# Designed miniproteins, single chains, continued (3), part 26

Each design is a single chain, and the fold is of that chain. pLDDT is the mean over its residues in the fold that is shown.

## One batch from the design tools (miniprotein)

Design m8933
Fold by ESMFold2-Fast:
Structure m8933 (fold): chain A 64 residues (1-64)
Amino acid sequence: AWNNLGNALFSLKRYDEAVEAYKQALELDPSDANAANGLALALQQLGREAEAEEIGKKLKEKLE
Protein backbone atom coordinates (compact mmCIF):
# COMPACT_ATOMS: atom_id res chain seq x y z
CA ALA A 1 0.00 0.00 0.00
CA TRP A 2 1.22 3.51 -0.83
CA ASN A 3 0.59 4.86 2.70
CA ASN A 4 2.81 2.09 4.13
CA LEU A 5 5.55 3.13 1.70
CA GLY A 6 5.05 6.77 2.71
CA ASN A 7 5.37 5.86 6.40
CA ALA A 8 8.57 3.90 5.74
CA LEU A 9 10.10 6.78 3.74
CA PHE A 10 9.07 9.26 6.46
CA SER A 11 10.82 7.08 9.08
CA LEU A 12 13.95 7.18 6.89
CA LYS A 13 13.63 11.00 6.73
CA ARG A 14 13.14 10.86 2.95
CA TYR A 15 10.41 13.47 3.14
CA ASP A 16 10.24 14.34 -0.59
CA GLU A 17 9.71 10.66 -1.47
CA ALA A 18 7.24 10.26 1.42
CA VAL A 19 5.17 13.17 0.03
CA GLU A 20 4.90 11.42 -3.36
CA ALA A 21 3.92 8.08 -1.76
CA TYR A 22 1.24 9.72 0.41
CA LYS A 23 -0.12 11.60 -2.62
CA GLN A 24 -0.46 8.28 -4.48
CA ALA A 25 -2.29 6.79 -1.50
CA LEU A 26 -4.74 9.74 -1.50
CA GLU A 27 -5.32 9.44 -5.27
CA LEU A 28 -6.41 5.82 -4.68
CA ASP A 29 -8.35 6.57 -1.47
CA PRO A 30 -9.11 10.28 -0.85
CA SER A 31 -10.57 9.37 2.57
CA ASP A 32 -7.28 7.87 3.87
CA ALA A 33 -6.75 10.05 6.95
CA ASN A 34 -3.45 8.32 7.77
CA ALA A 35 -2.03 9.22 4.34
CA ALA A 36 -3.34 12.79 4.62
CA ASN A 37 -1.77 13.23 8.09
CA GLY A 38 1.52 11.78 6.84
CA LEU A 39 1.47 14.11 3.84
CA ALA A 40 0.89 17.16 6.05
CA LEU A 41 3.73 16.20 8.41
CA ALA A 42 6.15 15.48 5.53
CA LEU A 43 5.30 18.84 3.93
CA GLN A 44 5.97 20.58 7.26
CA GLN A 45 9.39 18.88 7.47
CA LEU A 46 10.16 20.25 3.98
CA GLY A 47 9.07 23.78 4.97
CA ARG A 48 5.99 23.69 2.72
CA GLU A 49 3.74 25.02 5.49
CA ALA A 50 0.90 26.42 3.33
CA GLU A 51 0.39 23.03 1.64
CA ALA A 52 0.48 21.26 5.03
CA GLU A 53 -2.16 23.63 6.45
CA GLU A 54 -4.42 23.04 3.42
CA ILE A 55 -4.25 19.27 4.00
CA GLY A 56 -5.12 19.79 7.68
CA LYS A 57 -8.16 21.91 6.79
CA LYS A 58 -9.45 19.21 4.41
CA LEU A 59 -9.07 16.59 7.15
CA LYS A 60 -11.14 18.69 9.59
CA GLU A 61 -13.87 19.20 6.97
CA LYS A 62 -14.18 15.41 6.45
CA LEU A 63 -14.35 14.71 10.22
CA GLU A 64 -16.94 17.41 10.93
Scores: mean pLDDT 75

Design m8934
Fold by ESMFold2-Fast:
Structure m8934 (fold): chain A 62 residues (1-62)
Amino acid sequence: MGKPSDEEINAAMADMYRGLGNLLEKKGDLKGAAEAYEKAVKLDPSNEIAKENLEKTREKLA
């Protein structure tokens, strides 16, 4: 068991924000969901699922 690096912590936080985005989306808070997904993408730009969810949520807000 090793201590997580800053990169690993950021990836874990990105997953948490993605989960928060899903929860807010289910509650109908599309603006909050988009903000959560955007934070996830900023923390882990390689997370294609978070990027896709962000785009879909932004489209629903249009």
Scores: mean pLDDT 79

Design m8935
Fold by ESMFold2-Fast:
Structure m8935 (fold): chain A 60 residues (1-60)
Amino acid sequence: SLEEKVARLKEILDEMTKIAKELRDKQRAGTITPEELEEMVEKLKKLAQEYTRLIDELRA
């Protein structure tokens, strides 16, 4: 349903915001490793792809 897709979009945005905050905090603290950076960036990319897919499904 439309409501279920909208709820999922909100979940994706909340998760992306959480990851972006963790990334920013670790970069500022100088504690982030190259491996951890790559992992966080890859997870953000996957969430962004899922978000775009859901938007495309809503427009179709």
Scores: mean pLDDT 85

Design m8936
Fold by ESMFold2-Fast:
Structure m8936 (fold): chain A 71 residues (1-71)
Amino acid sequence: MREEVLERAARLVEEEARERGLSEEEIERLVEEARRAIEQALEEGMSVEELLEGLEKAEKALELRRKNPPP
């Protein structure tokens, strides 16, 4: 499910960047970079399962940060 990995990565990067107060232009750039990184990893033989596991961990870390924001 390549599209699921790309969509989740884009959403994660977008949410994180918005929480940091970045501009829409910077968010778009970061999303494009994340998309390229995922595509490159898949081309190099990384499995969709490995990418989804990494994304799930990152998504949970972001949620934990929202519940307990740093000072």
Scores: mean pLDDT 77

Design m8937
Fold by ESMFold2-Fast:
Structure m8937 (fold): chain A 60 residues (1-60)
Amino acid sequence: AEALHREGGRAFVAGDLERAIELFEKALELDPENENAREALVGVYRAAGRDELAEKVAAA
């Protein structure tokens, strides 16, 4: 989870939004209570223009 969160952040900074989404989703699959990964995933979805997915993740 920790390594996936770090790699997700790096992908986001690099502008690879799809890679960032995959990494943060995997981080949440391994640790569903990881609020930091959830918040990061919501942020990436919004940056990618996927607001509906961002709201779904935030509500879960």
Scores: mean pLDDT 77

Design m8938
Fold by ESMFold2-Fast:
Structure m8938 (fold): chain A 73 residues (1-73)
Amino acid sequence: DEAAVQARVDALLAEAKAAYEAGNYAEAAALLEEAFRVAEAYMRAHSDRFSEEERAAFRQHAAAMLAALRAKA
């Protein structure tokens, strides 16, 4: 269910934001990585809706965000 996946991703992103605002960059990175993992798994399961190009762009963006956040930790 896309709605359930979106709710899980939103919850993880909210937790990551709270960790980031608290200065817990390593925890924020771990939470963001989990959110991206959940989102990517959904995109792979629905490859008819999400092209390989869109999934590759998502992975590139996710990797860049995680690298930037981990550099702060």
Scores: mean pLDDT 83

Design m8939
Fold by ESMFold2-Fast:
Structure m8939 (fold): chain A 69 residues (1-69)
Amino acid sequence: SAAEEAVAKAREHIAKAEEALAAGDRETAQSHLEEAQRYAVLAALLGDVAGAEELGREMRKIAERLGLY
């Protein structure tokens, strides 16, 4: 489904954000986090609210590591 594709894209960007953080590239990590947030919102709009909430919890951990909280 379109919601499943949106969740998959968000997870792909979460993984890339984690790789960028491991490499010390905070700017690239933030860009991927922003893309993951867009796909999580899209997943919720397509009806996968539970999937979007789970993605939100994963993205919060990355945001904390970026010092955004």
Scores: mean pLDDT 88

Design m8940
Fold by ESMFold2-Fast:
Structure m8940 (fold): chain A 89 residues (1-89)
Amino acid sequence: MPEFEKFKEEKEKEVKEIIEKSKKMDPEEIEKKLEELEKELKEKEKFLEEQLKANPDLVYGAGFELLEFEIELKKELIDELKKILKEKE
């Protein structure tokens, strides 16, 4: 769907901006951001698990695909921030 593609573009742009800003952040600020993102990821994964337990057919829905995309994008962001933090030592 065109709306879904636009949503993906906006989210990918947001992630790129966070990564660029993180290169100029202090290590302590990056660590705090990682803690927040990992908490958000855990909450989203828990929500997805609870939704699937209530209705397994949700796997075939557009809403499920969008939530899966957001979860994967957050995982990628967390991995990139961990790499930046490691480089700053």
Scores: mean pLDDT 78

Design m8941
Fold by ESMFold2-Fast:
Structure m8941 (fold): chain A 80 residues (1-80)
Amino acid sequence: MLSKEELKERMVKVTRELLKVLGYSDEQIENNVKNLEKIFDENPEKAKLYVRHIYELAQRLPTVPKEVLEEAKKIYEELE
């Protein structure tokens, strides 16, 4: 389905959107994204768990757009 490159880009985009809504600073978001990119390159399954963890934190907040939560869920399910 998705190439590994496209999956990585989608994970990065969703992670930025979720962290922004969670109130992280731009510096904290970039640090988290760089860490996610490194994890993905080393072990995509660990990157999936990282996205799942952020999703679980974000889903508790009424301020997170449902579309962003649905995209995050699709991403961590895609790695099966």
Scores: mean pLDDT 77

Design m8943
Fold by ESMFold2-Fast:
Structure m8943 (fold): chain A 65 residues (1-65)
Amino acid sequence: GSLSLGLEGDKVVAIGRSGDKVGIGVGETLEEAIEAIRKAAEVAGEAGKAQLPQGEELARKMLEL
């Protein structure tokens, strides 16, 4: 699977893909951004989950926290 992270304005967008499955999460706050990344990583599969601790740091940097 694959996990893509982006920023659209003040929102973090996380997209997870695995075969025919796609999951999109959007977060405007740190907690929402972390949850969006987590859900997208679940769709991307176990390899995506391994990046969740780094996802928090990325979310904080994107939100300038």
Scores: mean pLDDT 69

Design m8944
Fold by ESMFold2-Fast:
Structure m8944 (fold): chain A 87 residues (1-87)
Amino acid sequence: SLLERLAQAAGVSVETVREAERLLEEYGEEAIPKMIKEGASVRLITAAAVLYAYRKTGEILPPIEAIKEYKGLDEETKEELLKKYLK
């Protein structure tokens, strides 16, 4: 399924992708900024970035590329997320 492929690409569970989908439907482009402000897990933020990139491009991007492509974040916040993801 699409959710299984997105979960594999993001390195998370299908349940995490479904939670990211719910938040993206509720908050749109503000979903990831809200997740960061509220201290959501890097796993959930990564799933949201991969799903958002897929909705915009039709392509399943790797987590690093998905985070870099997200338009609702400044470059400093993207660098902090990438540091947390790579650890």
Scores: mean pLDDT 80

Design m8945
Fold by ESMFold2-Fast:
Structure m8945 (fold): chain A 100 residues (1-100)
Amino acid sequence: KEEELKKAVEYAKKAAEYAEKAAEVGNEEAKAYALQAAKYAREAAEAAEKGDAKKAVEYAEQAATYAAAAHNAATDEEARRYLLEAIRAAFKAVEAAKKA
């Protein structure tokens, strides 16, 4: 479904943006995981834009996993807030891609 893939793109891009913001303010370990979350979130967006719902799900699940790891490693409160938003956006990208 084209509209669900468009939602997957939007949520995946949002997950990447929040993960990137977390990387700017987080401690070194949280930054490393947040950058991986951003990478996989952008790959999920690209897969969804190409109509590859299966790869969009796989990459968005990886983004959520790394965002959660970053959240556990984060010592800065602002980084933790951005990572929580990244996790939420990544799961919404997974749900949208699964409906496509």
Scores: mean pLDDT 89

Design m8946
Fold by ESMFold2-Fast:
Structure m8946 (fold): chain A 74 residues (1-74)
Amino acid sequence: SQEELDAEVERALAIIAGWELANYYLKQGKATPEQARAIVDAFAAKPTLEEIREAYRKALQAKSADEALKVLRE
């Protein structure tokens, strides 16, 4: 179904966005593997593309992995 396919695409995009942000912090030594996974999981929980985009925008303004996680879990 189209709805099922659209949901899987949005989920895939969310996971990609989560890993991009997680790797940004990991490469700087500013996140643990546990925090990185939590960031990815938080993005994967976003139900729409609009929420994924907004979450990514807000997370990019965070000063730390913990601050990003706080924003992402809202």
Scores: mean pLDDT 80

Design m8947
Fold by ESMFold2-Fast:
Structure m8947 (fold): chain A 62 residues (1-62)
Amino acid sequence: SELEILKALIRKEAEEVAKEALKKGFDEKTVKEYMEKVERALEEGDVETAAELVREFSKKVK
């Protein structure tokens, strides 16, 4: 479904941001909390919140 494709794209972006954060020395706990929040939003079908979480964390990693 279209929703499943959107979830997959957001999950891929979240993983890329998580990898970059780890390379930059962010705490594993911080990165895990971020990933859990994104997965929770995706499980609830809230793709807008999931995308926003990825965007906001990406800003911190930059």
Scores: mean pLDDT 86

Design m8948
Fold by ESMFold2-Fast:
Structure m8948 (fold): chain A 71 residues (1-71)
Amino acid sequence: MSPEAIEAFLKGMEAFEKGDYETAIKYYDKAIELDPTFGLAYENKGKAYEKLGDYDKAEEYYRKYRELNPN
């Protein structure tokens, strides 16, 4: 996994902890763009959509996480 993907993910987590879920999603998107197998980025993107009340998108990204991490 690239250092840039990890850095984007960590910045997403910082935004999430501050309640800035829209910014968190942007950073998780960057992490996924840099590493499409970054399962935790999909899970955290789902959590951010859940916090924004977008349960349909949350479920979609949780499904992608499960596909990459079946157990």
Scores: mean pLDDT 84

Design m8949
Fold by ESMFold2-Fast:
Structure m8949 (fold): chain A 98 residues (1-98)
Amino acid sequence: NIEKGRELAAEGQRLYAQGDLEKAAELFEQAGKYYEQSGDYLSAGQSYRFAGDAYFRLGDKEKALELYEKALEYYTKAGAVQDTIDSIKKKIEELKEG
């Protein structure tokens, strides 16, 4: 359900801007699942990336890595532009190596 994904992503963005990173991460993860099930792989990748960014800022590097790897998977499925793919790959490398 793309509409439900959009609703959750919008609320996640609001909470992220307000500094409620834990709630934002949960909503972005949920949005990603709805987009994934709807075949909107670009929005799924974007939502998982935002969830990863929130967990990274919370210091949960393991969860951030998991979500960035999901973002890379869906960006690749979507045929996302190379800059988007390179950006997420860099985040994954930085988390794995230090």
Scores: mean pLDDT 87

Design m8950
Fold by ESMFold2-Fast:
Structure m8950 (fold): chain A 69 residues (1-69)
Amino acid sequence: MKKVFGGVASDDGIAPERLEEVREKVRAYSELAKALLEKGYTPGQVGLELAKLRDKSIEELKKKIEEVK
């Protein structure tokens, strides 16, 4: 069952609270990627911008989204 396998491998036993934080970061990255694409960035440029924010907080991601929009 790939969902069960993926869940175990993906969360690595992460507590529900940490899992929710990860979900929020994933949503923020997705929103930023969409905003950049809407502004005319290429997928490659979007990847580079997301890579710069890899170690940033959710607040930094939200700030970048606002700057792009």
Scores: mean pLDDT 69

Design m8951
Fold by ESMFold2-Fast:
Structure m8951 (fold): chain A 64 residues (1-64)
Amino acid sequence: SRYRKLAEEYRQKSLELKEQGKEDEMNRYLQMSRAYERAANDPSLTDADLEAELEAIEEAYARR
């Protein structure tokens, strides 16, 4: 599924960021990877549910 591929891509990006010492960016990408993984595994989740979760992750890491 497309969401499983995205989960893997974001997880790989998280590992790259870990090697660079960018902990905050690493954690953001890791959480996005988990959101996509949930969407891939749970057929009850809608695209709107996934969008809301991704938005919440972005807000948590926004500079304010």
Scores: mean pLDDT 80

Design m8952
Fold by ESMFold2-Fast:
Structure m8952 (fold): chain A 56 residues (1-56)
Amino acid sequence: MIEELVERMRASMERAGASEEAIEAGVRAYRDALEQGASVDEAEGAGVKAVTLAGG
């Protein structure tokens, strides 16, 4: 389940034109949040924040 969610998040960021560095940062934050028991909405927020901070 987590892997499928991560792949979907990665594909969405690629489609939005994010850099590979920003995608990796976003995917890492998203995966870490989900593994720590965060909701999908909370994990998406963490991922988006990480992408923005990485310059994507």
Scores: mean pLDDT 79

Design m8953
Fold by ESMFold2-Fast:
Structure m8953 (fold): chain A 64 residues (1-64)
Amino acid sequence: DEELKRYEEITGSFLRIPGITLAEIAKEAGVSVATVSNWLSGKKRVSPATLERIREAIKKLLKK
């Protein structure tokens, strides 16, 4: 699925950036580390709203 690949690429690539941990992203996004980890593993899907929170958190962390 093109949408799934795009979301996974965005979250997966950002979440693997050196210097930023899954815990930091989860805390900034207001979700659990398990939610972020499960999304990356493909075991659990998250809503588009949750993905937006994760993306915003990553953007904020990168700016800092």
Scores: mean pLDDT 65

Design m8954
Fold by ESMFold2-Fast:
Formats: structure tokens, sequence, C-alpha cells
Structure m8954 (fold): chain A 82 residues (1-82)
């Protein structure tokens, strides 16, 4: 499905940027979410993609402080897109 493809792309992005600075990780994830919204992906599916990214970051052992910063930035962005 389209959602399954987006979840796979989100996992690939997490793996690509996990060793970058927190600022670069946030910038990449924000850019990804903005691109999904610009393509007409529903906010409900974008929320699922974001939660999947957060789950993957946690599974990879990213510090909870960094995960919370990333989650906050992405949820604030989603709220602005509604």
Amino acid sequence: SRLDALLAAAEELVLDVKDSSLEDQIANFVGFVKALHARGVPVSEIREVVEHMIKKLRELGVPEEDIEAIRKALLELIEELE
C-alpha cells in the first residue's frame, strides 16, 4: 500500500541520518514530513509515519532526550499543517 511504502521510506531516512547531529536529524525529518504534506498525504497517515520514525529511533538506541526533541518538532509541525 502507499502507507507501507511511506513507512519503509521513513525507516530508510532514519537509518541514513541516525549518526548525524540532532539539528540535521530534525531538519531531515521536518523536510520529509513537509514533502509528504505537499504531495497530499493525509495528516492521519503523516502521524502514522512520524510514530513509526519515533519507534525506529528508539529501537536503534537513540537517546530519549534526542527522541523527545525530534518528536516535539514533528508534532508541532503536524499541528501547524492541520
Scores: mean pLDDT 87

Design m8955
Fold by ESMFold2-Fast:
Structure m8955 (fold): chain A 73 residues (1-73)
Amino acid sequence: SLEEFEKLVEEKKKTATPLEKEALDRFEKGVKELEELREKKVDEEEFKKKLLEESKEGLEKSEELKKKYEEAK
């Protein structure tokens, strides 16, 4: 699955050289793009709803990080 793939890549990056890490980043990006295209063809409406919920959570986390950055300044 994509989730298992992401975990594997993250683990590999911990012991990778800078060149290997760059290659892993490019490979991961490509796989994610292909998976997004596949998901989009099957359930566009359900996927969009989930993306909206995730984006909302991500925005809240982003605002929290920004606040911490301002306080640490």
Scores: mean pLDDT 67

Design m8956
Fold by ESMFold2-Fast:
Structure m8956 (fold): chain A 80 residues (1-80)
Amino acid sequence: MAALRAKGEELVAKGDEAEAQGDYGTAAEYYLQAGQYYALAGDLEAAAEAFAKAKAAARKGLAIDPSSVTPGLVPLATAP
């Protein structure tokens, strides 16, 4: 589904912009949503990359302000 992949790309771009602004919590949320759209499109590689970006952004957010970051944004621990 090209539309689902396009939405994923849009969300990755928004995540990249939020990360550039230092808003790692918002970046993680956008990357997580992008991964969901890629998974729905059947693009498991793009989904895995988006989820990895979400995890990295959430970890940076937690390192800065662990008590203020939403805990449910990137709970994925294992994905080969």
Scores: mean pLDDT 73

Design m8957
Fold by ESMFold2-Fast:
Structure m8957 (fold): chain A 97 residues (1-97)
Amino acid sequence: MSGLRLEPGPLTPEAQALLDQAVSDAKAGNVETALEKLMEAARVQGNPVAELAIAMALVFVKRGGDPKEALEFVSKAAEAAGLDDIAKATREMAEQI
């Protein structure tokens, strides 16, 4: 069935590469860069809900918000949207901070 851009499927190779880079950046302490790459991964995957949630988290961090709270928010939003791979990655990122 064709999803109306809300279908949680396996990541495309491009989205997977961006997700892997985001996890690496978060482990290096570059949370803003990690969130930017997660947002691009969600955009490439075609999920506007995940893209918006990640964009909100990125704005929160840029305003001096707690990066761990931002990642936990993204993880919960991704889980609610059925984006298990993004939810797991953001949970791993939050644990590294």
Scores: mean pLDDT 76

Design m8958
Fold by ESMFold2-Fast:
Formats: sequence, C-alpha cells, structure tokens
Structure m8958 (fold): chain A 89 residues (1-89)
Amino acid sequence: MEEKIKEAEKLYLKGLFLYSVAETVFWLAEQGLVSPQELEDAVRLYEEAVRLFEKAYELFKEANSPFYEQAKKDLERAREGLERARAAL
C-alpha cells in the first residue's frame, strides 16, 4: 500500500510539472508568441501529463488514498487542456 502511494506521488508530481509547462506554452500561443512546433510540443506534454495522471489516479484509488480525488481533478483539467491545444493546431 505505502509503495503504491509513493509511486503514485512520483507520477502525479511529474504530471503536474508537464501540465504546468504545457499550460504555459498554450498561454503563450494565445498571445501569439509561440511557433507551430512549440504548440505541437505542448500537445505532447499534455498527452504525457494525462497518461501520468491516469496511472497516479489508479494507484491512489487502489491504495484507497483520499488523494485520488485530487488526481482525478487534475486528470480532467489535463484532458481539457489537451483538447484545447489540439483544437488550436
């Protein structure tokens, strides 16, 4: 149980980092300050963040950790960000 929580936490923190970078790049795209390549990179960062949050959510849920609710919310936000970024391509 504790090992699953530690692994979930590592995946979750990595997901948060990648999501934050993707959000920053997408915000810069809305200002007209990024190239098409940087927007494609933002899409890939969102895709990886979604993958990491999905795995973190599963592990937190299996460990019956209350943190699974936060991971679910961040997963939903990352999916929304991904769809916005894809629509901007």
Scores: mean pLDDT 86

Design m8959
Fold by ESMFold2-Fast:
Structure m8959 (fold): chain A 70 residues (1-70)
Amino acid sequence: SEALYKEALELIKKAEELAKQGKFEEANRLLHEVDKIIEKLKELGEEEKAEELQKRINEVDRLGVRYALQ
């Protein structure tokens, strides 16, 4: 669980860097992997970690990642 949380944080950081470079397709792919980790954390009952990751994803989404791909 802690390992999943740390992996998700590194993926989010990489997605943010890619989004700032305009690489929205690559950034979105990494955010999709984080979505899977959030689901696993919720299944494990780690709601606080899942909510923290969701909050961080929302910050990256504010850069237009998912909107730009629609």
Scores: mean pLDDT 80

Design m8960
Fold by ESMFold2-Fast:
Structure m8960 (fold): chain A 68 residues (1-68)
Amino acid sequence: MSIREEIDRLYRDTLERMAAAKSPEEVRAVLGETATRLVELYQRATPDERAHIVRVMAELVARANELL
């Protein structure tokens, strides 16, 4: 799996997991897990992939705030 494919998969999986979360604590836990994984990918990423990670993270944070 490429870094781009991993980012896109994490984005989709995280949106589904956050939507299914029953509590604010579960939303935060899911977001935290994904943030940790995205930071790891960022260290290995190209500049274009890093820009994509930043955008994805911003979108996930915005979605989490809607659910909290």
Scores: mean pLDDT 84

Design m8961
Fold by ESMFold2-Fast:
Structure m8961 (fold): chain A 111 residues (1-111)
Amino acid sequence: AGPAPKLTVDKEEVESGETVLAKVDQDGFYTVIVEVVRATVPVEVKLEKDGKPLTDWQVLEEGQAIGAGVELKAGDKVSVTARLLGPGEAELRVTFVGDQGESSALVRVRG
């Protein structure tokens, strides 16, 4: 097997409703997963690539996840947008699962 893909996020801390860009360093087909690791309120999450929705908005509680399959080239970005459904905070795990392995980043959301 080749080296595992490396995921990079442009922001590790965001306000509710801000978009995080998650970038991969390898071409491939990926399952992109966003898990709510911790949340004080429900979180509405949407995934997009190049302005095209990979998912509709989904309401997630702590311990829940959303996922989508997407074909990416090295340097491509997936947009992750999270909105808090009230005053609070959340911690999201963004994971890219490819044929050569997986890579994850944590993002904190405040509002």
Scores: mean pLDDT 89

Design m8962
Fold by ESMFold2-Fast:
Structure m8962 (fold): chain A 69 residues (1-69)
Amino acid sequence: MLDLSNNNIKGVIRADDFKDLTDLKELNLSNNEITEIEPGAFRPLTNLEKLDLSNNKLKEIPDEVLDLR
């Protein structure tokens, strides 16, 4: 589990930012200032069961997020 909420993260999450976190089950990115997530940024997270992107400045959600439970 990785909690990065309320950390004033700004701008773009890039496709290689999570490439080594393949065993991660939960990621909390809520309450930041994220504006974009590059397509494929969460593809390395093959074991991800929970993702929280609430209260950011996102205009689009990556397609890989739609398959998360």
Scores: mean pLDDT 75

Design m8963
Fold by ESMFold2-Fast:
Structure m8963 (fold): chain A 67 residues (1-67)
Amino acid sequence: TRERILEAAVALHKEGGMAALTPANIARAAGVSVATVRRFFREGGLREVIERLTEEGVRLLAEVVLK
């Protein structure tokens, strides 16, 4: 479940940026309840999302700039 939430957040950020990262949007994309998403964020999931997005953003920037 946690990995599904994390993957959903990364995919939503790719499509709509930071504005798309709402608990409701993530819950729909991950196939879980909004309460589950809010619990994930309360229990340190926000750090995991930020770390994954930063890693993905650095990778994408390197690919664009180095071409």
Scores: mean pLDDT 74

Design m8964
Fold by ESMFold2-Fast:
Structure m8964 (fold): chain A 99 residues (1-99)
Amino acid sequence: MFVVELDDGTVLILAWVEWKPGENLTELVKKKILEEFPDDELARKAAENIKPENITVIGRIGPDGKWENAVGMTGKELQERADEIPAGSELLVLAEAKA
């Protein structure tokens, strides 16, 4: 996982998350940030401020270990299109928040 603060105070978080149909991607991302950066004040504040619309799926690795580009799918769109994503996929997720 990577956490980067931009010049305008925006925090970008790049994370791998294991996702299953029916799970809330926003809550999984928040949980993973707090688990990997429990003592990071910036990461903690960013996790509190993440919104579903500010989460983008960049790509996935399916159960077969192959990479597939998800290109610009928001967390909300992922929830609406859950049936198109294989169970047990690992998602590369970009989250944008203010600290």
Scores: mean pLDDT 72

Design m8965
Fold by ESMFold2-Fast:
Structure m8965 (fold): chain A 96 residues (1-96)
Amino acid sequence: MISDEELDLAVAEIILATVIALARQGKLSPEVAEYARKALDALRQGNFEEALKYLEKGVEIEPDNLLLLQAAKIVARLAGDTEKAKEYEERIKSLK
């Protein structure tokens, strides 16, 4: 069985890889792609708080980007920032 933390990490990595791939296709801001890369590198190093900071910078550039909001929610949970995780969850719900 996969742990909740392992599942969250895997899902966040897939989302960030998708964001990077979309930017390579010219469908997303290159600046957002750079923050997604830095967040992915921080996640792979176990630096969840640093990963969250980079994702928050990406969200500032594209505040309605559902992939960035989903990644920020998951990474906030991994960082133990339950208040930010709830904030991103409510933002995601408002866009549906």
Scores: mean pLDDT 84

Design m8966
Fold by ESMFold2-Fast:
Structure m8966 (fold): chain A 66 residues (1-66)
Amino acid sequence: MEEGRRLADELLAELAAQAAEAEAAGDLEREVSLSMLAMGIAVAKRQGFSAEEVRELHERLLALLA
C-alpha cells in the first residue's frame, strides 16, 4: 500500500507537468485526457493504491504521450 501511494504521488507529479505543457501549447484534447487520468488516480488514492494499479495508470499516461 505505501509503495503504491509513493508511486501514485510520483505519477501525479509527472501528470501535472504534462498537463501544464498541454495547457501552454493549447492542446485541449491532451489536457482533457490528462485531467481524466488525474481524476482516476485521485479516486484510486482515496480507496488505497496497489502497485499494480499504479503501473496500469502509468501505462495509460505513456500511451497518451505516444
Scores: mean pLDDT 73

Design m8967
Fold by ESMFold2-Fast:
Structure m8967 (fold): chain A 71 residues (1-71)
Amino acid sequence: MEEEAKKLIEKGKELLEQARAEVDTNPERALQLYREAIELFKKAIELDPSNEEAQKLYEEALRLYREVAAR
């Protein structure tokens, strides 16, 4: 479960980076990528509730999503 959570975290990080790159040029795509990252981090937390990194990334992704959605 920990290894599966780690893979989800890494994929989520990649999606967060892609979303950040799209924020100014394609906000709709950025929002979609943030939603996908949020889902991956949420699943990672479900698989490994002790993973502090996944929890922090989940909160960060939610904050970034809200910021872009409010624009």
Scores: mean pLDDT 83

Design m8968
Fold by ESMFold2-Fast:
Structure m8968 (fold): chain A 58 residues (1-58)
Amino acid sequence: PDPETLREGVAALEEALSSDPQDVTAAGREFLRSAGIEVPDDATPEQVLAALRAAAEA
């Protein structure tokens, strides 16, 4: 995946976290899977966001 797509995902998730953190966590997991990244099923919204940021840097 390109870094721009990952940055857009991170920015959208950060915005949505202030509105609905539960739905954001589910969307973040799906986005990470599309990027080929695995996260635990019990990952918190913060852990999902951290994984997205790490992927954008890599």
Scores: mean pLDDT 70

Design m8969
Fold by ESMFold2-Fast:
Structure m8969 (fold): chain A 55 residues (1-55)
Amino acid sequence: SEEELKKKIEELEEQIEHVRKKLEELAGGDPVTIAVAEAELKRLEEELKELKEKL
C-alpha cells in the first residue's frame, strides 16, 4: 500500500542519515570499515530511489 511505501521511505532516510554520521565518525580510520559503510550507503540510496519511483 502507499502508506507502507511512505513508512519504508522514512525508515530508509533515517538509516541513510545514521550511516552518513557513522562515516563522519570513521574519517581517517580503517579503510575496509569505511568501504563497507560506503557500500551500505549506496545500497540504501538505490533502494530509496526504487521506492520513490513506486509512488
Scores: mean pLDDT 83

